# Designed miniproteins, single chains, continued (5): the designs that were tried, part 58

Each design is a single chain, and the fold is of that chain. pLDDT is the mean over its residues in the fold that is shown.

## One batch from the design tools (miniprotein)

Design m17998
Fold by ESMFold2-Fast:
Structure m17998 (fold): chain A 81 residues (1-81)
Amino acid sequence: SAADIAAAQAELTAKNKELRAVNQKIMDETRKLVKERGAKTAKEIYEIEKEVFKKYQPERDKLIAEMKATQARLDALQAAA
């Protein structure tokens, strides 16, 4: 039980790190496209941010769903302890 709780907590920590890495990719790719397209206005930058976010949305959604499932499992393990 304690080992299973620790394992679920470690899995959540690992998934959170993966989500942070995806968010970093979004930031890096947005900066690259802003430079490549010569975007100068807030509106132009925002449109690029939306494009990049949409590209990574499926990966983010999968990670968020996996984190929710692991959290539910952790909650059940803690309730049973």
Scores: mean pLDDT 88

Design m17999
Fold by ESMFold2-Fast:
Structure m17999 (fold): chain A 77 residues (1-77)
Amino acid sequence: HMREQIEREIEEAMIRMTLSVVEHALSRPDLTPEQLQEDIRMLDKAIKKARELGNDELAERLEEVREEAKRRLEELL
């Protein structure tokens, strides 16, 4: 329905904003292990929400960024 479609678009926009913020944070060389762990938690929440909305493409992009963050965390620990 039209109402549900509008609400879905708003939620997707918020998830895309989260993706953009985390991608920008990952461009910084001075990230701490604690910051990376928080970024991973944010991405996990966003991935779950994207899949609940049926946007598998967005969820896959979030998973790619999560794997990058996880790799960086493993290098620091």
Scores: mean pLDDT 81

Design m18000
Fold by ESMFold2-Fast:
Structure m18000 (fold): chain A 66 residues (1-66)
Amino acid sequence: MVKYTKEEIKERARRSFDALLKDYNLPEEVREEFRKEMDEIIEKDPDNTEAYKKLVEKVLEAARKA
């Protein structure tokens, strides 16, 4: 089992998530809101895999809407 600090998890998650948001060409305001939600999830419970899945689903739905 590899232990990561909360900061390391946040940096890795934000990097991957920013790449995802950039790929879907979402408006900056929407991308900023999703980044805030990611930060909140990590701060609340970095091991909450279900919350991360729900956030990714929200990004995909936003991308489908334009």
Scores: mean pLDDT 73

Design m18001
Fold by ESMFold2-Fast:
Structure m18001 (fold): chain A 68 residues (1-68)
Amino acid sequence: SPEELREEIERLMKLVEKYGSDDQKEAAKELARRGLEAIDRGDLDRAEAILHQLQLIVNDSIAQKKAE
């Protein structure tokens, strides 16, 4: 649903703010913006694809932080 996609974007953004580098945070902000715009247009398939990309950045951020 649109509300579940918005909640997931918010969750992932909190994680990248906690674990991400400045570059990862900037990339994540741009993906979140595009994802929210896709939801607003009713393009949920595009929003899900963007969420997948955001999840990859978050996973990378967490892995890098754990390696410190």
Scores: mean pLDDT 85

Design m18002
Fold by ESMFold2-Fast:
Structure m18002 (fold): chain A 70 residues (1-70)
Amino acid sequence: MKVDEFLKELEPYIKELVENKSITEAYREVKKRIDEYIAEHPELTPREVRRLRFEALELINKYKSELYKK
């Protein structure tokens, strides 16, 4: 599915953002990318949009926790 493909591409991008930029900037950039993707894919259901936002947030939190563990 396109959502799963986007999330796979987004994961390394989130990791690089979290490592190279502040957490606040990472949240802003990820939100921007998700909003752009949703705008380009009007066929996405509200359920798929919620899933996409949730899973992206979980990826940010995953890499954020790895930084804090250091």
Scores: mean pLDDT 77

Design m18003
Fold by ESMFold2-Fast:
Structure m18003 (fold): chain A 86 residues (1-86)
Amino acid sequence: LEEEARRALEEGDYRRAADLIAQLLRQGRTEAAERLGQRLFAAAVKANDLDALAYLYQQLSEALREQGRLEEAEQAEQKAEELAKK
């Protein structure tokens, strides 16, 4: 799973990478999800791919809500909306 997420990032498949990162978070692999999420964020910012960033935050929000981390889920959802305006 972590290796698949890393590969998706290297291939520029940000949507798949975001899905796999959210799945890592759902499995309680928080540190791995955080590191890969930061890498995806940096790559998407460099590519000026706001759609990829919005999708990442949307997927993270869903995973955080499932984990019962409601405040963090709301923050991620707000970030996705902010990116849609930019």
Scores: mean pLDDT 78

Design m18004
Fold by ESMFold2-Fast:
Structure m18004 (fold): chain A 80 residues (1-80)
Amino acid sequence: SQQYQIISSGGSSLTVTSNAMIQQGNNQHAQQFDDMVQQIQDSDIDTSAVLSQQGIDQAMQVAQQIDQNTYDQIQSIASS
């Protein structure tokens, strides 16, 4: 199991794992999520971590509780 956390300025949060831990087991998904995280930071979500492929499904579930834009961004990354 891995811990994941992204905290938005709106008080909502999405949990993510650290980049270093993900890169040891899943480099491609680490880069894809890092790009998504940078785009989300432009949308007012703060993070210093990267998600594994397994975490992407969970992130989409949590993102749906945050807002539609966050959900769409994670879904776009997961489908590419």
Scores: mean pLDDT 45

Design m18005
Fold by ESMFold2-Fast:
Structure m18005 (fold): chain A 85 residues (1-85)
Amino acid sequence: TDRETIEAIRAAADAGDVAAMERLADAYLAALAAASEGLIPEAELEAAREALLAATRAKDGDAAVKVLVDLDVRAGILLIERAVA
């Protein structure tokens, strides 16, 4: 995930801007699903979306950034596992 996306998501969460977070989360999750070649289960993407919205309602930008980091790590693991299969 690029710095601009991380900073935008953090700012939306810190502000409690649910509408901005919905747009940013949908864009990020779609891009991540494409970049991970659909390897991330839909249920995990849905859980991440809900976690981002929860962080936004709590005005917790650090929690929102943690969701991005955890998903980026998950995507990386799945891509490595596929590459060595």
Scores: mean pLDDT 83

Design m18006
Fold by ESMFold2-Fast:
Structure m18006 (fold): chain A 94 residues (1-94)
Amino acid sequence: EVEKLIEEVRKQISEFIRAADAGDVEKMEEAAKKLVETIKKLLSLIPNLDEEQRFEADVVLALALITLSVATKDPNPEIREIAKKALEELKKIL
């Protein structure tokens, strides 16, 4: 379960980056919403993770936060707004 969630986060980060690069606002919003939801599930499992699983979870969480933070500075205002909302949602649960 944990490994599947970590893989899903990595996939959603890649989808978000590709959609943002293409200017596909709808796909980017979908990827951001899925990313937040998958991270919420991953965070709920943290108390039950071993050290190796926790390290992998921390790495993908950091990658997601960095990706969204960079996107809040995008020249496209729609991209900035989507990234800002996703980042704010994640900050509430971290």
Scores: mean pLDDT 83

Design m18007
Fold by ESMFold2-Fast:
Structure m18007 (fold): chain A 109 residues (1-109)
Amino acid sequence: KDEEKERLIRELAEQVRREMTAQPGVKPEIAETIAETLEQLLKKALGLPYEVHPADSKNRYGATSPLSPEEQALAMMQALLDGGLVSPALYEAAKALLAGDLERAREHL
């Protein structure tokens, strides 16, 4: 089921990018950065291998955040929802995915 988790994470990140770029005033580069960050946070939260650019790896993994990766991913999705940048359905998909409910995540994507 790890391949299914990876696929759903990629679909969710791509949908975030698409919904953000559909909003007036959102730059594609910003949407891409948010989607990439969310993808890596979701992979980390679900215990999957995640990719980090080699130049950024030392500081990124050396820093301790007070929030867990799950809390960081959900907080990011909540901020996007509050800003009207993503749909409530996409937020529910992210919550389901973080809870390990892959079927519910698929239904909302």
Scores: mean pLDDT 74

Design m18008
Fold by ESMFold2-Fast:
Structure m18008 (fold): chain A 84 residues (1-84)
Amino acid sequence: SLDEVLQQLAQYFRQLADYYAESHPELAAALRQLAQALEDRASLEEIRKLFDQIAALIAEYFPEGAADFKANLDATLAYLESLR
């Protein structure tokens, strides 16, 4: 169900935030905000804005991997949009 997908994604982004908490606290904060938005059933517009913020931080901190990370976020957003 959509609820199960959103809960699994929120858990994934919280784990990712914990991984970056010490090294990249701004990225960790954005990832936690995204996890909370997913749990709160935020609009796709709000989720897209949070994805864009995270992609910008990844481009700043990890420029070599930024394009692949952005592609994965775009694919995730498209998947969420398909679960109408």
Scores: mean pLDDT 84

Design m18009
Fold by ESMFold2-Fast:
Structure m18009 (fold): chain A 105 residues (1-105)
Amino acid sequence: MEVKKIVRETMEKIAGIDDADKGEEIYEETLKKVKELNPEMTDDEFNGLLLGEEMARRLPALIEERGEEETRKLIEERLKLIEEKYGEKAGKLAREVVEEKLKEL
């Protein structure tokens, strides 16, 4: 999905930014682009995908800092919160992104 690539590239850009205002601006620009490409995607589904890509990007550093077991616990807690807040489809999108990254490691 073209959307996954855009969200991943956006999370890589946000990763280098220690400024909440800039992060919010990039988030809004990305949401607009995603909706232009996939008008049927809900805001909740977008938030699930975005949070999934954020977790996936941080996986190598988290595993190095905390170890694999502790990182997996953090992932499961975060995925549960995404599903509870944004719904089942959002949780599924986030999980798919994270599991794909784990297979690459």
Scores: mean pLDDT 76

Design m18010
Fold by ESMFold2-Fast:
Structure m18010 (fold): chain A 73 residues (1-73)
Amino acid sequence: SLEEANNFAKALAADPAQFAAHLRSPKSTVDWSEWEVVKVGTPIETLSGWLIPVEIRHKKTKQKQGLIFFKPA
């Protein structure tokens, strides 16, 4: 459900080290623990699951980046 997708995004936001396991793209060696979530977008429903757009910011540099997480159905 949309609520479950939002709760999944909030859980990921609490533990950025898990970002690589749930990104739409292939795994990255980036240390995601140095990043924080600043905005969770509206999840988009697909036939295979949910796409969740998220805005993140580096804790030290304050650089912002957009990510898309995937929660399988």
Scores: mean pLDDT 73

Design m18011
Fold by ESMFold2-Fast:
Structure m18011 (fold): chain A 56 residues (1-56)
Amino acid sequence: LSTIEKVAMKDSGLTKEELDLLRNGEASDEQIEELGKKYGLSPEALRNLAAALQAE
């Protein structure tokens, strides 16, 4: 988590709280789309990030 979390925060600008939502699997499709618009990320990229965070 620490390495993936640091990379995501540095490269995407995601906050720790937003990363925790992705890690816990609590982010809805609507929340994923909202985060994508906020940070310029595709929903697929956010789902891949969530899977990586959940694997740690």
Scores: mean pLDDT 76

Design m18012
Fold by ESMFold2-Fast:
Structure m18012 (fold): chain A 95 residues (1-95)
Amino acid sequence: GRELMAKAIEYAQKALDAFRQGNYEEAVKYARKAIEYALEAVDKGETVSSYLTKMAVTQAAYVGEKAARQLGDEETAKEIRELAKKVWDKINEKE
């Protein structure tokens, strides 16, 4: 199935919606979840477009980093960036 990547896309959208509402703590939570689902999808070999995976992770990382900075939490912003880079590196190694 493509269930893990579908969840990654769903949580990336939830992160963006939370950010737009000023719910920065929820935006961070959903962004992290989106990237974690994308990482699990890649690790389990889900047959998903690298382009769609990169887009979902990039959107989630952007929103999560911005939300963490709005909370004054540079450490969480860094963790989100590093988690996204981990997914990006794994996709690039498989290409």
Scores: mean pLDDT 82

Design m18013
Fold by ESMFold2-Fast:
Structure m18013 (fold): chain A 94 residues (1-94)
Amino acid sequence: STTSRRYMRMSMMRVNRGMNYMRNGDVDTSMSYMRDSMRWMGRAMRVVPHPDVRNSMRMVRTGMDYMRRGNVDDAMSYMDRSMGMMTTGMRDVS
């Protein structure tokens, strides 16, 4: 669906921006972008439920938990995996 793909793109943009803030040590701003990304993933799931979007949401949630604990390397790993899943999911929904 075009709408689902658009919402997934909006989510990916938030994850990417959040990752950039996290690399620069701005964890609070990064967390804000990750929360926004989860909202856009939720909107995408309501339009077209997709396993890759659901798995991306789980990865972002886990990454946010690592971020709260100050484990930036593990957080970044989960965010990178989430971005890969979203990219694959976008091909499947449109």
Scores: mean pLDDT 85

Design m18014
Fold by ESMFold2-Fast:
Structure m18014 (fold): chain A 97 residues (1-97)
Amino acid sequence: AEREIEAMLLAMQAATAAAKGDIEKALELAKEAAELDPEALALTGLFIGLAASPENLVETARALVEAGFREAAEAAARAAEALGLHETAERIREILE
């Protein structure tokens, strides 16, 4: 649907912001994606996990958890693990505890 496509585009923009270290913008875009489609949170986390450097990923995951978007942070940790970034995934899991 149109909303689902818009949410996906916002999720991709959030990942781009996270990759650049603009954590505040990444969080704003993640919130917008969630407002259009709550199911987009996991997809947003996945894209952030695939695109961001380890340090930018950890800080973005922390901001997501603080905002109540635990599902996005969990998806980001799974993406990091899949990429072989085991230490980064573990740091995110510590934030989720």
Scores: mean pLDDT 84

Design m18015
Fold by ESMFold2-Fast:
Structure m18015 (fold): chain A 61 residues (1-61)
Amino acid sequence: ASATVEVPESTRVSDVLEAAEELGIKVLNAAVVGRRLIVEAESQEDAEAVARAAAERARAR
C-alpha cells in the first residue's frame, strides 16, 4: 500500500526514517520529489501514518 502527501520542500528521507522508527512501522519504500512525499508500507494505514508523521516533522523545522 502507498500514500502520497504534500510536504514542505525541506522534507528529507531522514524525516520518513525517523517517523517510522518512532511509530515502529516498517517502510518498504519512500521517495521525496519536490513537494510530494510517497511512502510504501504493508498497509494503507501504516503508509498514511508514516507520511503524516514525516510531514509534521518537516513542518516543525
Scores: mean pLDDT 81

Design m18016
Fold by ESMFold2-Fast:
Structure m18016 (fold): chain A 60 residues (1-60)
Amino acid sequence: SKAAQIQQLEDQIEAKQQELRATVQQMEAQNVDPITIVKEMMRGMGEISGLIVEKRRIER
């Protein structure tokens, strides 16, 4: 159902947000270059944005 698909996407979005946060924290702890960290954040945000767009498509 649409509701189940929306819930699945919401769970995936939350999981990806938590994963990205953990990855960034790990990179900061390892003193990774700030520009590299920003690029990784942009990549992760791009993936999350894709899931949000898919969720919006289903909600229509």
Scores: mean pLDDT 86

Design m18017
Fold by ESMFold2-Fast:
Structure m18017 (fold): chain A 95 residues (1-95)
Amino acid sequence: SSMKERLTAELVRLRNELRAEMDARGVPEAEKRQLETAVSVLEREFIDNYEEPVEKVEETVNKILSQILPLLSPEIQALVRRYAERALELYRKLS
């Protein structure tokens, strides 16, 4: 699906924007790896569940966040939440 390909490209763009922001802020490599791992899990969830109802994807994403966020520092938690929110907005528009 061309829309699924577009969603995939937009999610990669969001990930790259977060990476650039972390680099600009001088975030330590260990924390960058934590964020990139969390973002990769969320990104796969949006892509693998493409064309599923938004409510179902949102519920699954929130469940993943509840499991992942406690393992991360507060600053990285905020970045992961922001990624999930923006990714969900893209999913609503492109699915």
Scores: mean pLDDT 83

Design m18018
Fold by ESMFold2-Fast:
Structure m18018 (fold): chain A 63 residues (1-63)
Amino acid sequence: SREELGRRGREIREELLAQGLSGFEAGEEAKRRLGLGPNEVAIEVGRILREIGDEIQEELAAR
């Protein structure tokens, strides 16, 4: 489901951010790890990952 893909993407992105990658780099790598090519599903997941990335950045800035 979209929710499951979003949760998986967030988990991967959070791990990559903890390793020192930028939010952008983490988002791109998370999409790659999900195995999504340029298609409608990849576009939708990209939107979710951007929203999640913004939330993670906000959380990090608050700490």
Scores: mean pLDDT 67

Design m18019
Fold by ESMFold2-Fast:
Structure m18019 (fold): chain A 72 residues (1-72)
Amino acid sequence: SPLDQANTLIDQFRQDLARAKTAEEVEALYDKYRQQLNDIIASTEDVRTATIIRALQLALGGEAFLEIRRLE
């Protein structure tokens, strides 16, 4: 399902985020995963599912922002 795909990407993002050593690496990771989540959102016809994935994407943006601030 689109939600299962999104959750898999979120788990991968968190693993990659834990390995990132620079703010630039975090920015690149966020851009990559944001785009992959946008592709899932665009592929779903279920508005509720799309809204949930957008909320998860916002949460990942927050996690990326905090890690960038920590590394700067």
Scores: mean pLDDT 86

Design m18020
Fold by ESMFold2-Fast:
Structure m18020 (fold): chain A 85 residues (1-85)
Amino acid sequence: SIEERGRKLLRVIDEIMDTVREKLSGGGRELKLRTLTGLRDGLQDALKRGEVTQDDLDSLEDVLVSWTGELEGEQKAQDVRRELE
């Protein structure tokens, strides 16, 4: 369901935020955390309002999988994509 998938994506955002805090520093960390916070808050709001679509979740998944690959490598990116299935 949209709600179940949305909850999984929120958990992935939190995990990426933890990885960013661990692996990055300075302005790069600040910018990525700000972006992730915006994505998290936006998804939480959209889920509460019942306004999230599958296309929105697909787009968000692609962004989060891409960032996971950049931060932790391709294997972790594939693991995240499978968990979101």
Scores: mean pLDDT 87

Design m18021
Fold by ESMFold2-Fast:
Structure m18021 (fold): chain A 109 residues (1-109)
Amino acid sequence: DTLQEALSLVKPYELKKPYTLEVPSRLPDVECETELTLEKVNEALDLLVSPEADVSSIADILGCEGASALDSIQGLVAVAQLNVDYLLSLKKRQHKVVFLSALFSIVNS
């Protein structure tokens, strides 16, 4: 299961980094686009896997505002960068969407 794989990859980040990521009790389903459009997720994904990820641009794409939202996006960028090999290995776009939705839920909880 892609969500279980995403949680397994995020767990090492929590052990190594000063950030504490809270795992939500309810994970996003196959239809992760219910909250995010596919286009916005694709735009955010492309920025997240770049070596110079722009937190403000990612926040704008996701419609996030305020310091707490920026902290969540910054955590998401760090987690995505730690897991870039896995993100790049995902063959189907839908699998990438599910993975990023799980990370967004974890960071923003």
Scores: mean pLDDT 50

Design m18022
Fold by ESMFold2-Fast:
Structure m18022 (fold): chain A 95 residues (1-95)
Amino acid sequence: AGEEGEKAGREGGREAMRRTGEAGNARGAAAAGVAGTGASTGARIYGKKGDKEKAKEEAENGGKAASEAARSGGSEEGAKAGEEGGKKAAEAAGK
């Protein structure tokens, strides 16, 4: 559960970073990647402790942060990738 949330959050952040970078905004891409990593870490830590609700919350918050960072970087596709990654991480962390 925690590992699956970590992987999903990391993948979402990476995809948001890639799409924002393709739009030519390296700073926005870096911010999206960092936010995605935060989501994956939160899901992992709280998932390991058995706090599924907190793991889901951290994954969702990280996905929203990655989405906002990508959107600020001018990448709507990156924003969608960040949001999707956060939802998948939350789903995995809740199981």
Scores: mean pLDDT 67

Design m18023
Fold by ESMFold2-Fast:
Structure m18023 (fold): chain A 94 residues (1-94)
Amino acid sequence: MEKVRELLENARKLVEKIKKATTQDEIDELGLEFTRVLAEIQRLVEPGSPESAEADRLAAEFYEAVAKKSTDPELQKEYQRLAEAYRRRAEEIR
């Protein structure tokens, strides 16, 4: 699927951008864009597909980066838990 490949490539670019983000406004904007891209991928792919797994891996990386940049200990824990949940989903493909 060309559309799914384009969305996955966009998601990878967003993961690279979040790792370089320096302001809360930039982090929030990237978070909204990533959530939108992830939702579009999930709409187009079957749960448990290789494309769904790739999206889950990218979500884990994205939320891990958000957690590392958060100054709020509670938000750090929430985003770390979210990243771990997506990582487990990606690993449970059967």
Scores: mean pLDDT 81

Design m18024
Fold by ESMFold2-Fast:
Parts: C-alpha cells; structure tokens; sequence
Structure m18024 (fold): chain A 66 residues (1-66)
C-alpha cells in the first residue's frame, strides 16, 4: 500500500539523518498521516533535500508519494 511504502522509505531516510532532523521528519510524517498537513511535510522534505544532497533521490521519492 502507499502508506507501507511511505513508512519503509521514511525509516530508511531517518536512519541516515541526525537525531534532530530525524525527529523533525518523524513529526512531519505523523502530522501528515493524522491531519493531512501535506504542506508542512513538503516543506520539511525540501529543507532536508538541501541539507542532505546525498539523500536527494530518496527524499524526492518520498515527496512524490505524498
């Protein structure tokens, strides 16, 4: 399912982030799932893409799924 794919990809990305940035992404994903706050999630994903250019492809994949 879409949510299984999002969860698996998010876990992989989270393992490669700093603890602070991982928590920021987790909070944005939870907010998206519980309230549909897509804009907040998109903003966090774009910020992480700039900060972690090595994760660009994985972050773009997650952004495409949401």
Amino acid sequence: SKWEEVGKLAKEILSKLSEEDAKKLENAVVRYITSGDREALEKVLKELKEKYPELKEELDELLKLV
Scores: mean pLDDT 81

Design m18025
Fold by ESMFold2-Fast:
Structure m18025 (fold): chain A 94 residues (1-94)
Amino acid sequence: IDLEGVANALRYARNLFPKIPLAFWVAAIKWESGFNTSPSSGYGGAQLLGPTRDALIERGVTDPQEVLDLLEKDNQSRNPNFEEWKAEVSKFIP
């Protein structure tokens, strides 16, 4: 586990989306990359693609459910354990 890289990714997420629970991002990073922070594109360990990240910023999205819906759209074809991933992150949505 790259602890410094994970800490930097979480700090970045918290700075951009301060109203979204940190636990949500921890669960998302765990499922997207197993805490590997090496993706060359997207949003670090959370693996948000640039268009998804930019849409979140543009809309001022702070609702964890809307973030999950956008991450679902991005990951639907790439994550073979998508249903398990969705269940894991959903438990952190109020």
Scores: mean pLDDT 56

Design m18026
Fold by ESMFold2-Fast:
Structure m18026 (fold): chain A 69 residues (1-69)
Amino acid sequence: SLEQEIIDEVVKEFEELYEKNPDMPKVDLLTEALKKAIELAEKNGLSDDQISNIIHQLNQRMQQILAER
């Protein structure tokens, strides 16, 4: 789905940003990822409910990545 494609792309960018910028605060990494997800969803004409679902799943995946590192 388009929602899953956006989530996967943003998670990939989040991981790359973290590896490239290890000194970047975790809150800033999370904020950049959420901002990109919302921008992509809005550009693709997704509803507020769909954006909410993307944010929920994205937060879950990003928190899991941060817990591993």
Scores: mean pLDDT 83

Design m18027
Fold by ESMFold2-Fast:
Structure m18027 (fold): chain A 64 residues (1-64)
Amino acid sequence: MSPLEKLEEIIRELEEKGELKLAKGVREALDVAKQELAAGRTSSVEAILELVERDVKIAKEKRE
């Protein structure tokens, strides 16, 4: 699965859980990742995915 596909999957899961604000943030990150990939900056795309996954984990932990 590509980093962009992983970001799309995260957005879908957040929308299913009603996390609309967090899903919007990930959509903005996906738009940036698409621009970085188009520019050939694959390392930036990977960094964006890593930051998104970290933020989602923190948000889930906050609900404990």
Scores: mean pLDDT 79

Design m18028
Fold by ESMFold2-Fast:
Structure m18028 (fold): chain A 100 residues (1-100)
Amino acid sequence: SVDRLLEQLERLIAEIRRNLDSMSADELREAVDRLDAATAVILSEAEKQNRIDLAIEALERARETLELIRDRAVEQGDEETAAFAERVIRRLEERIEKLR
């Protein structure tokens, strides 16, 4: 099921990147929530299945996508969404470092 979760994450990342320029503040916040939830599930399943290496690459791609969301939120003047994205980015970076 990790492979299926990774495919779902890649589809989510592609969706966010395609729509980023047209997303509202609410949609950017929802995108952060969706990435946070998806990465938490992937980490949990990868740890159980000892497939951490596959998870790390996907989590780094999710982090990069969160940075794009943060930058877009800053451009829109949405400091709350930008701060939320930054908190999720920091948490992912800490988790990735711990797994290496």
Scores: mean pLDDT 85

Design m18029
Fold by ESMFold2-Fast:
Structure m18029 (fold): chain A 60 residues (1-60)
Amino acid sequence: SKIERARKAIKSAEDLINAYREAYAKATDPAVKERLQQMIKASEELVAILKEQVEELEKK
């Protein structure tokens, strides 16, 4: 199912965002922190797009 694949992708992206946030908290290098913030933002934008697609696919 396209919906099930999208939901799994959302969950994987949310797990990845949490991993990036944990890495950010432990990071000491400012360049690494900046890169992690960019990856968090990109992943959050992807989750938003996927959630919109799931909502559209779930409409009868």
Scores: mean pLDDT 85

Design m18030
Fold by ESMFold2-Fast:
Structure m18030 (fold): chain A 95 residues (1-95)
Amino acid sequence: SASLQLGLDALNQLRAQANAPFAQADALIAAGDFARARALVQQHVADIQRLYQQLQLLSQRNNATTVLHLVMDQIMQDVQARVAAFDARLAAALA
């Protein structure tokens, strides 16, 4: 269905883009632009959370499988780990 295809496309986009802004954020830290680096990561987390919520609503409407929920949770855990690593790099750069 069109709704299922949109859910699969959103999941693939979530997975593909989950880590993309961190390289740009690291470049901003190297340039001394800590405020933009932080803002970029915060905006990315907000965008990923919105995609997660949209997928959650689609999965509820379509009785999605446990496997889909596990994949979504794994992507969110990976993003959280990347955020923690970024926060550590930012703290080290500010010291």
Scores: mean pLDDT 77

Design m18031
Fold by ESMFold2-Fast:
Structure m18031 (fold): chain A 74 residues (1-74)
Amino acid sequence: SRDEVLRKAAEFLREVKKMTGNEEHLLKALKIVHYVLDGKFDEARKVAEELKSTLTPEQKERFDKLFDELLAAA
């Protein structure tokens, strides 16, 4: 449902903010959510890869799990 996608989107944004504390990372995460809600999954994946390139290996693993959960809800 749309409510489940929105709940997972809010969780994704909260966890990215907690993980990095970086405003630019949060802005990219918001853009990812916007593309997912619009059904633009290829654009969402492109922004996700740009965000991942700036993360540590441990943060990348956590991010992949969060992103997969967001996509699974959509």
Scores: mean pLDDT 85

Design m18032
Fold by ESMFold2-Fast:
Structure m18032 (fold): chain A 86 residues (1-86)
Amino acid sequence: LAESAALLAEAAALMPGVAAGDEAAFERFVELGLRLERLLQGEEAAEEARRYIEENREELFAAAQAHAAELRARLEGLAAQLRAAL
């Protein structure tokens, strides 16, 4: 739980950069998301997610930019819930 909460909090902190079109922020967000997927659902699920992201990277980046504020709020909420469960 502590690692998952930390990953979600870091992902939320990247959202302003993603909104600004920072590709490095988006790449870091993807890395954190895949790490979280591996922790919660295992390596196979993380590999499937990675392939999907690679195939749809441009579309996913555009969607993340468009919804960055909403994503930030959701990620912060999830991180807070997980921290409360610790």
Scores: mean pLDDT 81

